# Designed miniproteins, single chains, continued (3), part 88

Each design is a single chain, and the fold is of that chain. pLDDT is the mean over its residues in the fold that is shown.

## One batch from the design tools (miniprotein)

Design m11048
Fold by ESMFold2-Fast:
Structure m11048 (fold): chain A 93 residues (1-93)
Amino acid sequence: MREVVELEIKYREENVNKPLSAEELEEKWRELAEELARVTGDREVAELLLEARERTRAGLEPLPEEEVRALEEALAELDKVAKEAAEELRKKE
């Protein structure tokens, strides 16, 4: 669940000139969950991402190790797809 905290920090850092409100941060997390579901084709992984964030925010114990691994694998796949999309966009210019 360290990755969830790091991602929240990253979203805040990306908006240095305009700090994200709590509502804007929730919007970003919802967008990430939808993108994750689209990339993996698995809605359960998107639900796990949102649950992991909620648990982290509430100070609850993390998800079981198998669910954490599934989420980490899905996030790695999303990062790979995002990098490939960025490369494609750079090549089209």
Scores: mean pLDDT 65

Design m11049
Fold by ESMFold2-Fast:
Order: sequence, then structure tokens, then C-alpha cells
Structure m11049 (fold): chain A 78 residues (1-78)
Amino acid sequence: SLEEKKKNHEEKYLKLMEQAVRDIFAEHGLTDEEYEKVLNDDEARDRFIARVEATRGPEQAESVRRMIEKLREYKKKK
């Protein structure tokens, strides 16, 4: 059905965004534990975004913020 096709598309999109955020974490030398904190804690997210802004600039920081927000929406499903 159309609903099954939408679910499969959303799961693939989630995996791609998760991989992109993990790659950015690896570039900044952060651990998997920090990745989980950034997804679950607003202060941890803001500290990470501030670090990206300092190293990569405000445009990259905004892009990373948007990816994290989308990952939170899809994973938390509330």
C-alpha cells in the first residue's frame, strides 16, 4: 500500500541523516555517548552546535542543528 511505501522511505531517510550526523561527530572526535546525549538533551545539543560554529562557521552549525532536530522528531516519535 501507499502507507507501506511511505514508512520504508522514512526509515531510509532516517538512516541517511543518522549517518551524516555520526560522520560530523567523528570529524570532531566525539564518542557515541555524546551522540546519544545530543539527541536527548537540549544543553548537549547547544554545546555541540556551538563547537561546530566555532570550527566550521554559522552556516554549517545551522545545517547540523536542522539535521539533529529532524532525527529527534523521527526517533522520539512523540
Scores: mean pLDDT 73

Design m11050
Fold by ESMFold2-Fast:
Structure m11050 (fold): chain A 72 residues (1-72)
Amino acid sequence: VVEEFKENPSEEKKEAAIALGEEYVAQGKLEEAAKVYQAILEVDPKDEEAREKYLEVETKIALERIREYLDK
C-alpha cells in the first residue's frame, strides 16, 4: 500500500543526486551543489534532506557575499 507508484525520481536517483551535491560542496562549487539540490526540490519540495542541504549551500553563498561587502 505504501509502495505505490512513486511518480518522482526513484529513491536511488535521489540518493545519487544528493551524493553529487555533496561532492560539489566538498569541491567548493556551491552554485553547482545548489542546482543539484534545487532539481530534487522541484520534484519533491518537502524532501527535508535536500532542503537542508540546499539551505546550507545558499547560506554559505550569502555569507561569502556579505563578507565581501563588509570589507568595503
Scores: mean pLDDT 72

Design m11051
Fold by ESMFold2-Fast:
Structure m11051 (fold): chain A 75 residues (1-75)
Amino acid sequence: MPSEHLLQLARDSPIAQALKYDDVRLAKDIQEYQEINQTLKTKADELSTEEYVARRLEKIGLMEDLGLPESAFDE
């Protein structure tokens, strides 16, 4: 589950507001970002080059749509 802090940052994002995100979409996209990021950090060696690139692009797209910097997801 994404933290309330991450949900609030995404709600306050001008980009997410312009894309008309609701709380359900915000929670889903934040969770998907975290799952992709975890896979890239822990299982990169289990992915093919094509799969690794595809997952990286998905992560970047979600970050751009949420309007959050990569550092917002790091603790």
Scores: mean pLDDT 77

Design m11052
Fold by ESMFold2-Fast:
Structure m11052 (fold): chain A 83 residues (1-83)
Amino acid sequence: GIEKSIKYNERSIEYGEKGEVEKMKEESIRSREEMKKEDPSNPEIKSSINNTEESIKRIEEGEVGGSIGWSKKSREEMEKYSG
């Protein structure tokens, strides 16, 4: 659910900042899968999923800094939903 999604997102950002790109990607994927268990009609959940998918795409393109930015946007949307 959302709390696990936020924790995986935070780990993804931490790994990205350390340059651990494969672990960053694994945690981003885990975050996305936990978000998919929530209501997909909710705009914050929809935005957080889309932002995490963009983050994963940026990792695959070698754009770690861009990926971190998208992960942070996803976290903001998840926090709006959970708060």
Scores: mean pLDDT 87

Design m11053
Fold by ESMFold2-Fast:
Structure m11053 (fold): chain A 100 residues (1-100)
Amino acid sequence: SLEELKELLEQVEYLIKRIKEELENNGSLETAELLVEQAKTLIKKAELIGIDKEFLEELKKELEEAEEMIKNGEDPKKVLEKLLKLAEKAKEYIKKKIEE
């Protein structure tokens, strides 16, 4: 429904705000891991409201890549930047669905 899409958009925008705050504050891999778990919860919610399976599979793949970066002890800034791009992609998709 339109209501569920708007609610999901607000949650994605909040995730974007948190990621940006962590980038400004030199957030750790531990904070990146928490943001990944939050993103997984939002993807599950998107599945329940009927967002396109192909789009969600793309987001899941990029999120799995972010998890591997965390497991490998990569630069937290690179992980957070990847999560930001993923979240912004999701925001634009949801906005287009609301405007249709």
Scores: mean pLDDT 88

Design m11054
Fold by ESMFold2-Fast:
Structure m11054 (fold): chain A 67 residues (1-67)
Amino acid sequence: SLKREALEKALEGAKKAKSRAAAVTAAWEAGRYTGAVSVEQIREIQAIKDDKEAAEKAVELLEKALK
């Protein structure tokens, strides 16, 4: 159905976002540190981790909705 097709497209988008967020998180964890860590940088890294978790949950919810 059209509704199912829309959910499948949303899932592909969510998977792509998850892959991007995972790559950014992995780059940080692999030591992309280049200077002093400020409060702003800590907030940036937390936002990256939050985006990864949100993308992971979006994929889970969409996969469950498609079953």
Scores: mean pLDDT 74

Design m11055
Fold by ESMFold2-Fast:
Structure m11055 (fold): chain A 116 residues (1-116)
Amino acid sequence: EFEKIVLEIRSNLKEISDNLLPVLSQPNPSEEDILNALKKVEEQLDKIEENIEKLKEINSKEAKEFLRNELLPTFKALKEELEKIIEKLSKDSEAYKLAEKNLKKVEEIIEKLEEI
Protein backbone atom coordinates (compact mmCIF):
# COMPACT_ATOMS: atom_id res chain seq x y z
CA GLU A 1 0.00 0.00 0.00
CA PHE A 2 2.68 2.57 1.01
CA GLU A 3 4.79 1.87 -2.14
CA LYS A 4 1.69 2.14 -4.39
CA ILE A 5 0.68 5.51 -2.85
CA VAL A 6 4.27 6.86 -3.22
CA LEU A 7 4.29 5.82 -6.91
CA GLU A 8 0.89 7.51 -7.42
CA ILE A 9 2.17 10.77 -5.83
CA ARG A 10 5.34 10.65 -7.97
CA SER A 11 3.18 10.11 -11.08
CA ASN A 12 0.97 13.10 -10.11
CA LEU A 13 4.07 15.27 -9.54
CA LYS A 14 5.46 14.25 -12.95
CA GLU A 15 2.15 15.28 -14.59
CA ILE A 16 2.43 18.70 -12.86
CA SER A 17 6.06 19.12 -14.01
CA ASP A 18 5.31 18.01 -17.60
CA ASN A 19 2.51 20.62 -17.84
CA LEU A 20 4.39 23.50 -16.14
CA LEU A 21 7.84 23.10 -17.75
CA PRO A 22 6.71 24.30 -21.25
CA VAL A 23 5.04 27.36 -19.66
CA LEU A 24 8.12 28.18 -17.53
CA SER A 25 10.58 27.67 -20.45
CA GLN A 26 8.68 29.82 -23.02
CA PRO A 27 9.46 33.58 -23.03
CA ASN A 28 5.85 34.48 -24.04
CA PRO A 29 3.45 31.62 -23.19
CA SER A 30 -0.20 32.22 -24.18
CA GLU A 31 -2.74 32.72 -21.37
CA GLU A 32 -4.69 29.75 -22.85
CA ASP A 33 -1.62 27.47 -22.55
CA ILE A 34 -1.04 28.68 -18.97
CA LEU A 35 -4.72 28.18 -18.06
CA ASN A 36 -4.72 24.63 -19.49
CA ALA A 37 -1.51 23.77 -17.57
CA LEU A 38 -2.97 25.22 -14.32
CA LYS A 39 -6.17 23.16 -14.72
CA LYS A 40 -3.99 20.01 -14.91
CA VAL A 41 -2.03 21.18 -11.83
CA GLU A 42 -5.30 21.67 -9.85
CA GLU A 43 -6.48 18.13 -10.75
CA GLN A 44 -3.15 16.59 -9.67
CA LEU A 45 -2.97 18.62 -6.43
CA ASP A 46 -6.37 17.22 -5.37
CA LYS A 47 -5.11 13.66 -5.96
CA ILE A 48 -1.85 14.32 -4.08
CA GLU A 49 -3.72 15.81 -1.08
CA GLU A 50 -5.90 12.66 -0.83
CA ASN A 51 -2.78 10.44 -0.95
CA ILE A 52 -0.99 12.58 1.70
CA GLU A 53 -3.92 11.89 4.07
CA LYS A 54 -3.58 8.14 3.36
CA LEU A 55 0.17 8.28 4.16
CA LYS A 56 -0.59 10.13 7.42
CA GLU A 57 -3.05 7.35 8.37
CA ILE A 58 -0.35 4.71 7.67
CA ASN A 59 1.87 6.73 10.08
CA SER A 60 5.01 4.63 9.38
CA LYS A 61 8.62 5.86 9.61
CA GLU A 62 8.91 5.39 5.83
CA ALA A 63 5.75 7.47 5.20
CA LYS A 64 7.00 10.31 7.45
CA GLU A 65 10.44 10.27 5.76
CA PHE A 66 8.83 10.43 2.29
CA LEU A 67 6.58 13.36 3.34
CA ARG A 68 9.42 15.32 5.04
CA ASN A 69 12.43 14.55 2.83
CA GLU A 70 10.95 14.16 -0.67
CA LEU A 71 7.47 15.70 -0.83
CA LEU A 72 8.04 18.87 1.27
CA PRO A 73 11.05 20.12 -0.79
CA THR A 74 9.17 19.27 -4.02
CA PHE A 75 6.17 21.39 -2.92
CA LYS A 76 8.47 24.27 -1.91
CA ALA A 77 9.93 24.18 -5.46
CA LEU A 78 6.39 24.04 -6.94
CA LYS A 79 5.46 27.15 -4.89
CA GLU A 80 8.37 29.07 -6.47
CA GLU A 81 7.33 27.91 -9.98
CA LEU A 82 3.71 29.03 -9.44
CA GLU A 83 4.91 32.43 -8.12
CA LYS A 84 6.96 32.88 -11.35
CA ILE A 85 3.88 32.03 -13.46
CA ILE A 86 1.71 34.51 -11.49
CA GLU A 87 4.22 37.32 -12.25
CA LYS A 88 3.65 36.75 -16.01
CA LEU A 89 -0.17 36.97 -15.80
CA SER A 90 -2.68 39.82 -15.97
CA LYS A 91 -4.45 40.17 -12.59
CA ASP A 92 -7.82 40.22 -14.40
CA SER A 93 -7.23 36.89 -16.23
CA GLU A 94 -8.88 33.55 -15.43
CA ALA A 95 -5.36 32.04 -15.45
CA TYR A 96 -4.26 34.46 -12.69
CA LYS A 97 -7.22 33.48 -10.48
CA LEU A 98 -6.54 29.76 -11.00
CA ALA A 99 -2.77 30.23 -10.39
CA GLU A 100 -3.54 32.01 -7.07
CA LYS A 101 -5.96 29.20 -6.11
CA ASN A 102 -3.28 26.58 -6.87
CA LEU A 103 -0.63 28.59 -4.97
CA LYS A 104 -2.91 28.76 -1.89
CA LYS A 105 -3.46 24.97 -2.06
CA VAL A 106 0.31 24.35 -2.39
CA GLU A 107 0.91 26.61 0.66
CA GLU A 108 -1.74 24.68 2.66
CA ILE A 109 -0.07 21.36 1.72
CA ILE A 110 3.37 22.76 2.73
CA GLU A 111 1.97 23.75 6.17
CA LYS A 112 0.55 20.22 6.65
CA LEU A 113 3.87 18.62 5.62
CA GLU A 114 5.88 20.88 7.99
CA GLU A 115 3.83 19.44 10.91
CA ILE A 116 5.26 15.93 10.22
Scores: mean pLDDT 88

Design m11056
Fold by ESMFold2-Fast:
Structure m11056 (fold): chain A 71 residues (1-71)
Amino acid sequence: MKPEEIPLDEIVERYKLKKRGKLVSEETVTGSGNGIELYAATVKASLPGYEVEVEKVDDNTAKIKVYESEE
């Protein structure tokens, strides 16, 4: 059985935002689904006042978007 890497579509769904403030940062990352998830989780942990969304570009490339929280 091939090693099951986390599909990028699954990561996009997990990091999808229902409400978005102003976009403050956008980084394009290329790698495995596991690598992209780790990067997104690290960004989210480092920015507790911000919201993080993952957008799929292709099967190995995603945009990590950071939005400010508008309260």
Scores: mean pLDDT 75

Design m11057
Fold by ESMFold2-Fast:
Structure m11057 (fold): chain A 56 residues (1-56)
Amino acid sequence: MIERKGRLDMRAVEAIRNRDVEALKEIAQEYEKLGDTENAKRYRDIAERLEKLRKE
């Protein structure tokens, strides 16, 4: 339905670079909506790890 996987990949790289936990969580949800469960789990895990390391 939505053809924005390349945009999501770019945003994911930027979010990791910026350590933006909220952006990574949103990106994971967008991958889930596209049916890309592997990338959704990957970016959700990265977001959880970053959040646990700083924990605000």
Scores: mean pLDDT 75

Design m11058
Fold by ESMFold2-Fast:
Structure m11058 (fold): chain A 89 residues (1-89)
Amino acid sequence: SDPLLRPNELLKELLEKVGATKETYSLSDILVGIGAYATKEGLVDFESSDGTIDLSGTPLGELFGVEKLHWKDIEGIIEGILKHSEIVE
């Protein structure tokens, strides 16, 4: 089974904005929380032909260290989550 992740303060504050208040999460739960946050803040245009998300000036931009992200860049998204989480068993 996949290890649980403990978010750092930046990721924890972002997850709290979508009602996620646990101490540890699976990677899948964090991905769902980030997707819910991006949708709630209007950062994702699923009708866009480009598939890009504008993160400029957002907490997600601070979390990933980028101004733009492609929603299909799953490896980049996972790397960003792991950089802001502690792996726990």
Scores: mean pLDDT 75

Design m11059
Fold by ESMFold2-Fast:
Structure m11059 (fold): chain A 96 residues (1-96)
Amino acid sequence: MLTKEQQEFLIRQLEEFKEWAKETLSPEEYEKLEKILEEVKKAIEEQDLERALELIRKAYEETEDEEVRAVLRGLAVLLEALKEGKSHVPALETPA
């Protein structure tokens, strides 16, 4: 289901999220989140989107930071859309 471009995009999003979380969270909270995000990355590389979603939901429940939770919700929505083969064309919302 995922193209190579979609996998690379998701992995990049995870790496950017890890960098942001490292600055936002305590070292202990970050270590827990990093372990889960590394497993999510492996699941994405293996095309196991259901496992990736399960791991994100687990991270959401274990995280106290509401901004981290918001990013995790966004990742879950994106993964669910990709799993269903949904595409959104924003061109209709632009003047062109």
Scores: mean pLDDT 73

Design m11060
Fold by ESMFold2-Fast:
Structure m11060 (fold): chain A 78 residues (1-78)
Amino acid sequence: ELGAGLQELLKKAEEGIELMKKGVEEKDEELFNKGLEKLKEVKELLETRMPESELKKKLLEKIEEEIKKLEKEKEEKK
């Protein structure tokens, strides 16, 4: 259960990151926001459904770092 759910969340996170990167590159705000929405959903699901662990902490930190990085890149371009 936890392992299978985690794999789905990681795939969703990858999709969100790819959408945000494409949005930054193409200056497409709707595409960027779609990716950001997916990553926020993944963070909420990890926080609420995953037991407290070092893995959970690292995953949440990595998602937050990637969001912050992409938000800065978006602001610098527009």
Scores: mean pLDDT 78

Design m11061
Fold by ESMFold2-Fast:
Structure m11061 (fold): chain A 60 residues (1-60)
Amino acid sequence: SLAAEQERLRALLATVDDSMARLQAALAAETDPDRAARYQAMLDGAQRVRQQLQQQLDEL
């Protein structure tokens, strides 16, 4: 059960990392300041989710 939980958390982290990479690419290419601010807010949110998932994994 512990190994299965670790694998689940690693899979979720990989999904968040993929989403963050796409948002970072979109932000880097974005010239509109309002859309850039929206992408930055989404990245900030994804970073918080990533930190929570990493914390859960580290505590197992």
Scores: mean pLDDT 90

Design m11062
Fold by ESMFold2-Fast:
Structure m11062 (fold): chain A 56 residues (1-56)
Amino acid sequence: MDDVGEREMRLVGRAIERSDSELLDRIQREVGPLLADGDYDRARRILDELEAEMDK
């Protein structure tokens, strides 16, 4: 329903703003390949998990 690519880019922006290079690496390693493969359901789940971790 949400554009998964837009959510990924928004999370990347937040990671950069916070200087959180570990989170940036996780997004690129875990979400990037899933988006390239068209596995949007798994990408969405990982984005939900990473966003929840940022809120803690």
Scores: mean pLDDT 77

Design m11063
Fold by ESMFold2-Fast:
Structure m11063 (fold): chain A 63 residues (1-63)
Amino acid sequence: SPVLEAHKQALVDRLDALYEKADEEDKPEIAALRDRILAAQSAEELTLEGTEATQFELKLRNK
């Protein structure tokens, strides 16, 4: 679906920006989140993975 693909791209772009600024030890988890977002086949799966990505980003900003 075009809407699902657009939402995936927005989340991937956000994670790519986070990856560029992340410490080396955090990069593997960001890459894994990116892969899971790209693998999502439904809006529900994408929402779950997007929530995990948001929580991880918040953890990185608060350390």
Scores: mean pLDDT 84

Design m11064
Fold by ESMFold2-Fast:
Structure m11064 (fold): chain A 85 residues (1-85)
Amino acid sequence: SPIESMLKTLLKITEEDFRNMSEEEQVKAIVFAARVLAFFRPERADLDQIRADAIALARRLGLSDKHIAELEKELDRIKERVLSS
């Protein structure tokens, strides 16, 4: 996924490294990667794909519904900010 590729390539975070992080740290890392991707790919369709990819990754990592909701909120803020610019 684009977010996993960004985390691995830019942040040097592997899936195993990610599993050893707290849920709060995982959300922050995913949000950071999504923000970077949104900056370079600000089109509506790309933003929708970034959102879907981020949520799918969080689900695969077993994040709680509380942290998934926090992630969705942050992703929606990224989309609104980019599209209003």
Scores: mean pLDDT 82

Design m11065
Fold by ESMFold2-Fast:
Structure m11065 (fold): chain A 75 residues (1-75)
Amino acid sequence: MDVTINIVAEDEEAARRAAEAVGKHIDVEKIIFRQLPNGNVAVTVTGTAESEEAAKKAGKDALSVPGVLKVDVTV
């Protein structure tokens, strides 16, 4: 199923680790990194998940990364 995961992280390292965590559960099509004015990094991961459980697991694992502030999963 199609999935989009939006992540906000404190820095580029946390953003990178969060994207890696998502990639373990999602077949990634596209990753976009954006620097925010406050120094945080926004990450949008677009791809496909095998199930809603896989998408939820991806979001939960990303949120568990130190320095990740917010995760939003859309299926």
Scores: mean pLDDT 85

Design m11066
Fold by ESMFold2-Fast:
Structure m11066 (fold): chain A 77 residues (1-77)
Amino acid sequence: MEEYEKLAEEAVKALEKDPNHMNALRALKYALSKLKDVKNPSEVIKKAEKIYVRAINLGLISSDEPEEELPIEEPAK
């Protein structure tokens, strides 16, 4: 569980640097899908949810896009 929270946090950081980072958006979606059953979401999860909703509204990621098990890669480019 905590590993997915960390994945969500890293995805948020990557998206703060590059909001078009598709791998970060996919990692965020995946992490949040694993964290949806958390009864009391942490501040990190709340931030991740906010960023994810914004990405969907901007059309950067499809709501119908399948979950992926790939870890987030940092945007160094």
Scores: mean pLDDT 68

Design m11067
Fold by ESMFold2-Fast:
Structure m11067 (fold): chain A 63 residues (1-63)
Amino acid sequence: MDEQIEELEKKYGVKLTDEERKIYALLLENPRLTDEQIAKELGLTPEQVAELRRKLFEKLGKK
């Protein structure tokens, strides 16, 4: 899991925060997880998860 995230960071030339990395890892395991489900797993609010997902996808938006 960490190796896949490191490869992604190198490929896109970005650095993920620890929180963004955790969200990405959960989405790799189950890409249909809702913000509420991710929030429950990480002890965050759904609003915090939504903001972190926005930042994560913004960093990865260069495809």
Scores: mean pLDDT 74

Design m11068
Fold by ESMFold2-Fast:
Order: structure tokens, then sequence, then C-alpha cells
Structure m11068 (fold): chain A 62 residues (1-62)
């Protein structure tokens, strides 16, 4: 995924009630260009909330 796609998903995850500490870590990885690691943490955070974003991340991979 691109940084823009991950930031969009991050914002949606924040609206769904994800902890700000986890969101800040994911955003730092996006800023560092570590998009694969950011996607992995975002997926893990979403699963903690009972959300599955894996199919969306696959679709956004182009």
Amino acid sequence: PTAGQLRWLLDELRKAGAPEEVLAEIEALIDAGRLDEAATLLRQAAKSLGLDVTPLLELLRS
C-alpha cells in the first residue's frame, strides 16, 4: 500500500476507536517509509477491535 492509503485506513481505524498510542506508532512507521511494517501493525490493531482490514490492504496494493 502507499503512504496515503495507509493514512486513510489509519484515520478510519481512529474513528473506530483504536488506541491513540498504537495509531501514533503506525503513523511513525508510515512517516519513516516502513509501509509494510505499518500495514502489519494496522492489521493487528484492527483485529484487536474485531475489524479485519486485510482484504482492503490487499485491494489497495494495486
Scores: mean pLDDT 77

Design m11069
Fold by ESMFold2-Fast:
Structure m11069 (fold): chain A 60 residues (1-60)
Amino acid sequence: SRREALARGGAALEDVIRGRMSEEEAVAFLRSLGLPELAEILEREGATAALQRVLDELSA
């Protein structure tokens, strides 16, 4: 489901912020989850902005 994909994507973005995953790995992972919009936000605005988008959508 989209909610499950967002939860997995959010965990990857937290790993980027903590230095446990590269931005390139997270971009590829987000695209594999069907979340290309979050991969684009990560590339343009960084992991914190992308994670905020995930949290906002999961809270709705």
Scores: mean pLDDT 86

Design m11070
Fold by ESMFold2-Fast:
Structure m11070 (fold): chain A 61 residues (1-61)
Amino acid sequence: MKEEALKELRKLYEELKKKIERTLDPQTRAIKLSALGIRLSAAEMLIDEGAPLEEAKEVLR
């Protein structure tokens, strides 16, 4: 189900976000968080178009 796939994708997003939050440089951290947000939007779009969850996770990584 698309909703379940999106929920799993959001869990990966939160894990990646926590990893980026460990970046000591505030500017680098902000840039990486912005890029992660863009990748999340692309990954969610892939799920909406019927792509497998694993492909969407690769886009988010």
Scores: mean pLDDT 81

Design m11071
Fold by ESMFold2-Fast:
Order: sequence, then C-alpha cells, then structure tokens
Structure m11071 (fold): chain A 78 residues (1-78)
Amino acid sequence: MLEEARAITERVQEAFANADEEKKKEILELAKKGQEHLDKGDFDAALEELVKMLEVLGLPEDAEKVRKIIEELRKEYE
C-alpha cells in the first residue's frame, strides 16, 4: 500500500508540473475535496477524488489501481 501510494504521488507531482492551467485548477479543486474527506475520516471518498485527479492528469493505470483499492475497502466494510 505505502509503496503504491508513493509511486502514485510521484507520478501525480510530475504530471501536475506538466499540466495546463485548466487541468491544474481542476486538480487543486479535487485535492481540496479529497482533503475534506480525509479530515472527516472518509478514506473511500478521498480515494474517489484521487481517481478523478488521476484521470484529469492522464494517468489511467494509476486511476485503476486506486479503484481497486476502493473495491477492497468496500469488501472489508461489508
């Protein structure tokens, strides 16, 4: 988990640096929503915002990895 999170974070930072202004604005808005979810302890909702950020940044493989994490968390809750 931690190694995947770090790898995704590094790719997000690199993709963000190369993104256009509109994508950067969308990413910052999604990051703010994700932080609000984390502050409330809603880890699943925070990961959903991360999936949207990864899609905006053009990182579909990382988006799918995060979706799988969300599915595993849902199974544990069930």
Scores: mean pLDDT 76

Design m11072
Fold by ESMFold2-Fast:
Structure m11072 (fold): chain A 68 residues (1-68)
Amino acid sequence: DKLVKKALEYAKRGEFDKAVEYVIEAAKKYGVTDPTVQSTARTVLAEAIRAGDKKSVGKLLKLFSTVD
């Protein structure tokens, strides 16, 4: 819960390295199949694409490859 909120906060601020770390920690704590974790990861990915942060997009796609 608090981890996913921080991920969204950092993503909106353009702090995608931190946002990705909070998504990973939420996945570790709640499980990679948790709907809130998956929704948060997709939202952070969308914000990273919108901002043009190719490095964070790559990190999130790697996380999705692990989650699937």
Scores: mean pLDDT 77

Design m11073
Fold by ESMFold2-Fast:
Structure m11073 (fold): chain A 81 residues (1-81)
Amino acid sequence: MADKILEEEAEKIRDKVDLPPEEKRKVVIEGMRRVMEKLGVSPELIETLLAIYEGIADGKLSEEQKEQIKKLEELAEKLEE
C-alpha cells in the first residue's frame, strides 16, 4: 500500500531528471511532502525532515540533526509496511 505511493512519487521525480538542479530540489521536496502527508506523518515531523534535508544539501549538519535523521528513517521504514 505505502509502496504504491512511494513508487508513484519516485516515478514523478525520475520524470523530472532533466530539470535544473534547483527545480529538481523543489520537485523532490514537494514530492516528499505529499508522500509523508499521504502516509499520515504529522506536519511538525514533515517540516523537521525537510529542514534536515536542506541541511544535508548544504553540508551543514549538526550531530543532533544526524540523530534526528536516523530516527526519521526508522519511522519511515515502519510506515512503508
Scores: mean pLDDT 65

Design m11074
Fold by ESMFold2-Fast:
Structure m11074 (fold): chain A 68 residues (1-68)
Amino acid sequence: SAADVAHLRALAAHAIREARRLAEEGRYDEALQTLESAIAYVRDGDPEAAAELERERRRLEAERRKAE
């Protein structure tokens, strides 16, 4: 339903904000785990939300490599 999609979109947005906060603290493993958990949860219900989370995961992976 539209309400279920809205819930998954809100969860994805929250996961992105939390992952960014963790990355700002240098906690990249926790940030990536947050995104992976959110992707697993939204994958089948909202592929667009899953794609947005995957883009953020790739961004944080690149950021972590530069921080090394």
Scores: mean pLDDT 86

Design m11075
Fold by ESMFold2-Fast:
Structure m11075 (fold): chain A 74 residues (1-74)
Amino acid sequence: ASEEEIEEAVERAKELVERGDVGGAATTLANFLMYKAGLSPEEASLVAKEATDALAAGDVERAREIVREAVEKS
């Protein structure tokens, strides 16, 4: 996955969190990590939860870092 794809996925998840759809945000990030970055479903779910928790706290930069680190390690 490229930096542009990471930015797009995180921004979409942020929009879902801002409208109260935390579950939709986690699903969006997990699907991105599985299908675009090649993570296992278990790994993708854990990373998506961490990133979604960061977005819910208003820390978009931390969410991007979490997703980027997972992509780079895979």
Scores: mean pLDDT 84

Design m11076
Fold by ESMFold2-Fast:
Structure m11076 (fold): chain A 62 residues (1-62)
Amino acid sequence: SSLIEQGEKYYEEAKKAAEAGDIRTARLYAYKSAQALQEAGKTEEAKKKAEEIEKLIREAKA
């Protein structure tokens, strides 16, 4: 898959992990998603997606 497709798939895996309370897996996939999207030139999208995952993690820990 393209870097954009890989980034989107990692982001979806990060969201699922965050919602399930698997914080380590969520952060791992969020990191991989951000790397792929930044490499593809989608820096703004990468930042927004990373912030969304951290928000989900914070809500799961609260």
Scores: mean pLDDT 84

Design m11077
Fold by ESMFold2-Fast:
Structure m11077 (fold): chain A 62 residues (1-62)
Amino acid sequence: MSKEERIRAAKDAVVQALSGAAPSEAARRALELAGVTFEEARRMMAEDPNAAGRLIAEGVGA
């Protein structure tokens, strides 16, 4: 996978997990790489989804 493809997949997995669709190890791993907890990510997505997406992209893309 390219770096951009990995970031996109991680972002999608996190969004799906936070919306309550399904538990995902990929989502948990992406959040760990971004340095945030599941609860923090949920709050960030509610307040500023663009900032949350950027944080995940930076963590996964590092």
Scores: mean pLDDT 71

Design m11078
Fold by ESMFold2-Fast:
Structure m11078 (fold): chain A 85 residues (1-85)
Amino acid sequence: SFLSEESRRYIFGPLEELGARLLAATAAGRLAEAERARAEMEAYREEVVELLRRTVPPEYLEPLIAELDAFVDATLAEAEAIRAA
């Protein structure tokens, strides 16, 4: 990978924690907590994308953003599925 293990943990660690909080709150029916976790995850994604645009060479940028977006999209889809059930 272009990113070191340390850099990957730095970027994806907080996303994994926010995603887990969103899914747990959604499953528990804690809608206000779930909404806050979703908003925090979306805000974090935006901050990370902006950081990556400034620090990562263009040839690696699109795959990294795609990986980040795939994680966020999958987590949001899972939360929606839990909410709809």
Scores: mean pLDDT 84

Design m11079
Fold by ESMFold2-Fast:
Structure m11079 (fold): chain A 87 residues (1-87)
Amino acid sequence: AELAARIERLLAEAEAALAAGDYLTAETLLTLALMLASAELSLEEASLSLAEKLIKQGVDPATARRLAARIEALRAALEPLLAALQA
């Protein structure tokens, strides 16, 4: 519950930053969400999907799938924008 709520807050802030054109802030917040999604996992669990990593940390499967989808969508949106900013 606490982990899922923290990730949801970070993702909402990252999505707002992206909408505002603040791609670096969006990237920072996304990175923090990804770190939390993987924080207590072993190296052997590194091969798990993002949703499976969240489930292993006690997030329910429906919430885990929703959070994983949001992270993947945000990453896909940011990747080309960050590449353009770096140029």
Scores: mean pLDDT 78

Design m11080
Fold by ESMFold2-Fast:
Structure m11080 (fold): chain A 61 residues (1-61)
Amino acid sequence: GPSREDLLTLAAMLARSRDVAGARELAAFLQMDEEREAFLRAVEEGDVETAVRLVAEHLAR
């Protein structure tokens, strides 16, 4: 599967491009639950820092 670095890079790219469809696919792949809506909102708003942080926090669980 993808590395932690690959997933964080993807989260940043999705937020920079505001790719909400790609963000939904990543959230489903990671099986995001509580943080899913916040992550999708961060990507929609282009908030790279928040999108990357939420993925990093999910992977640390």
Scores: mean pLDDT 89

Design m11081
Fold by ESMFold2-Fast:
Structure m11081 (fold): chain A 71 residues (1-71)
Amino acid sequence: MLSKEEVIELAKKRVEELAKEYNLSEEETKRYIDAVVKAVEEMFKRGASSEEILAAVDTILRIMEAEIKAK
């Protein structure tokens, strides 16, 4: 079972990979990282499983990528 810290690190790494691929600014990258970390922490606080949180992170990343492409 993944810890909260492990899930947060995986989520941050995935956002950083997306940011690198689309050449996002440091400010934009930080904004996306902050948003995903906050979402993960709130899900853990309400008792979501690591699997549920990782599925939510996947959805969030798809939304972020669509937003980045729309720039």
Scores: mean pLDDT 81

Design m11082
Fold by ESMFold2-Fast:
Structure m11082 (fold): chain A 96 residues (1-96)
Amino acid sequence: DNKKLVDFWKSLDKDGDGKISAEELKEFLEKLIGEKLSDAKVNAIIDKLEEAAGTENKDGTIDYADFLALLRTLDKDGDGTVSYEDFLNYLKELAK
């Protein structure tokens, strides 16, 4: 569901600067999994997301282009769709 994924991005990008910070991601993941995360764990998740997105800018934030590239790598069927639920499950696995 492309609209849910776009709405998700907008909900995390509170400042409207086109980037998701480690703090914003940490708050979201802690609510999603129901557990507290260390800063080291959140930074490791960001590193994995940046690697999966193929970004050359490893500044500890995820920009919108990185987010779109990440969704392409998660598209198992190659049909151009990634469900919101599949994306959430991916994030839950990273947060373990």
Scores: mean pLDDT 71

Design m11083
Fold by ESMFold2-Fast:
Parts: sequence; C-alpha cells; structure tokens
Structure m11083 (fold): chain A 60 residues (1-60)
Amino acid sequence: SLRAKRLELLREMVEQTQKIIDEINELRKKYSLEEVKKAIAEKMNELFADGKKRIEELNS
C-alpha cells in the first residue's frame, strides 16, 4: 500500500539522519585535531621564518 511505502521512506530518512549524526561526531573529533595541528604548524612556520630573518640580520 501507499501507506506502507511512505512508512518505509520515513524509516530510511531516519536511518540517514542517524548516519549523518554519526559522521558529524567522527568529523568533530578528527576535524578538531586537524585544526589544532594546522594552527600549531602555522605558528611554528611563522616563528621559524622570523628566527631565520633575525639570524640573517645579525650576520649582515
């Protein structure tokens, strides 16, 4: 029946919603770690570039 078909579609929608929630939870863990890593890498790169420039100025 059309009613049974609609219930099946709703069930599939609920399952897809749960999958999205699970993916968001995993992405939050991974994304948060990657963001921290990226921020650290950027800061280290900036400090390294600054240090190199200062050394060159001392030698000039």
Scores: mean pLDDT 68

Design m11084
Fold by ESMFold2-Fast:
Structure m11084 (fold): chain A 85 residues (1-85)
Amino acid sequence: SAAALRAEAAALRAEADRLRQEADELVRESGKLNKETLEAAKTDPDKARILNEQATEKLKRALELRRQSGEARRRAAELEAQAAA
């Protein structure tokens, strides 16, 4: 039914928003780790390497969540189009 398609689309948009929020938080955490990496690089290269690896991992995860958020929005738009037809 059109109502069921719209409900599913609304749920996918809510999921997309949550994924985007999580991705934005990971980007902020990665930024903090990058600042810590620069400070650690002055005295402890091994610590700087580990912090940089953690920052990179968080950024990669954020990019994947942004991709998933985009896919959820695209699917929601498809369902909304089906409901309108």
Scores: mean pLDDT 91

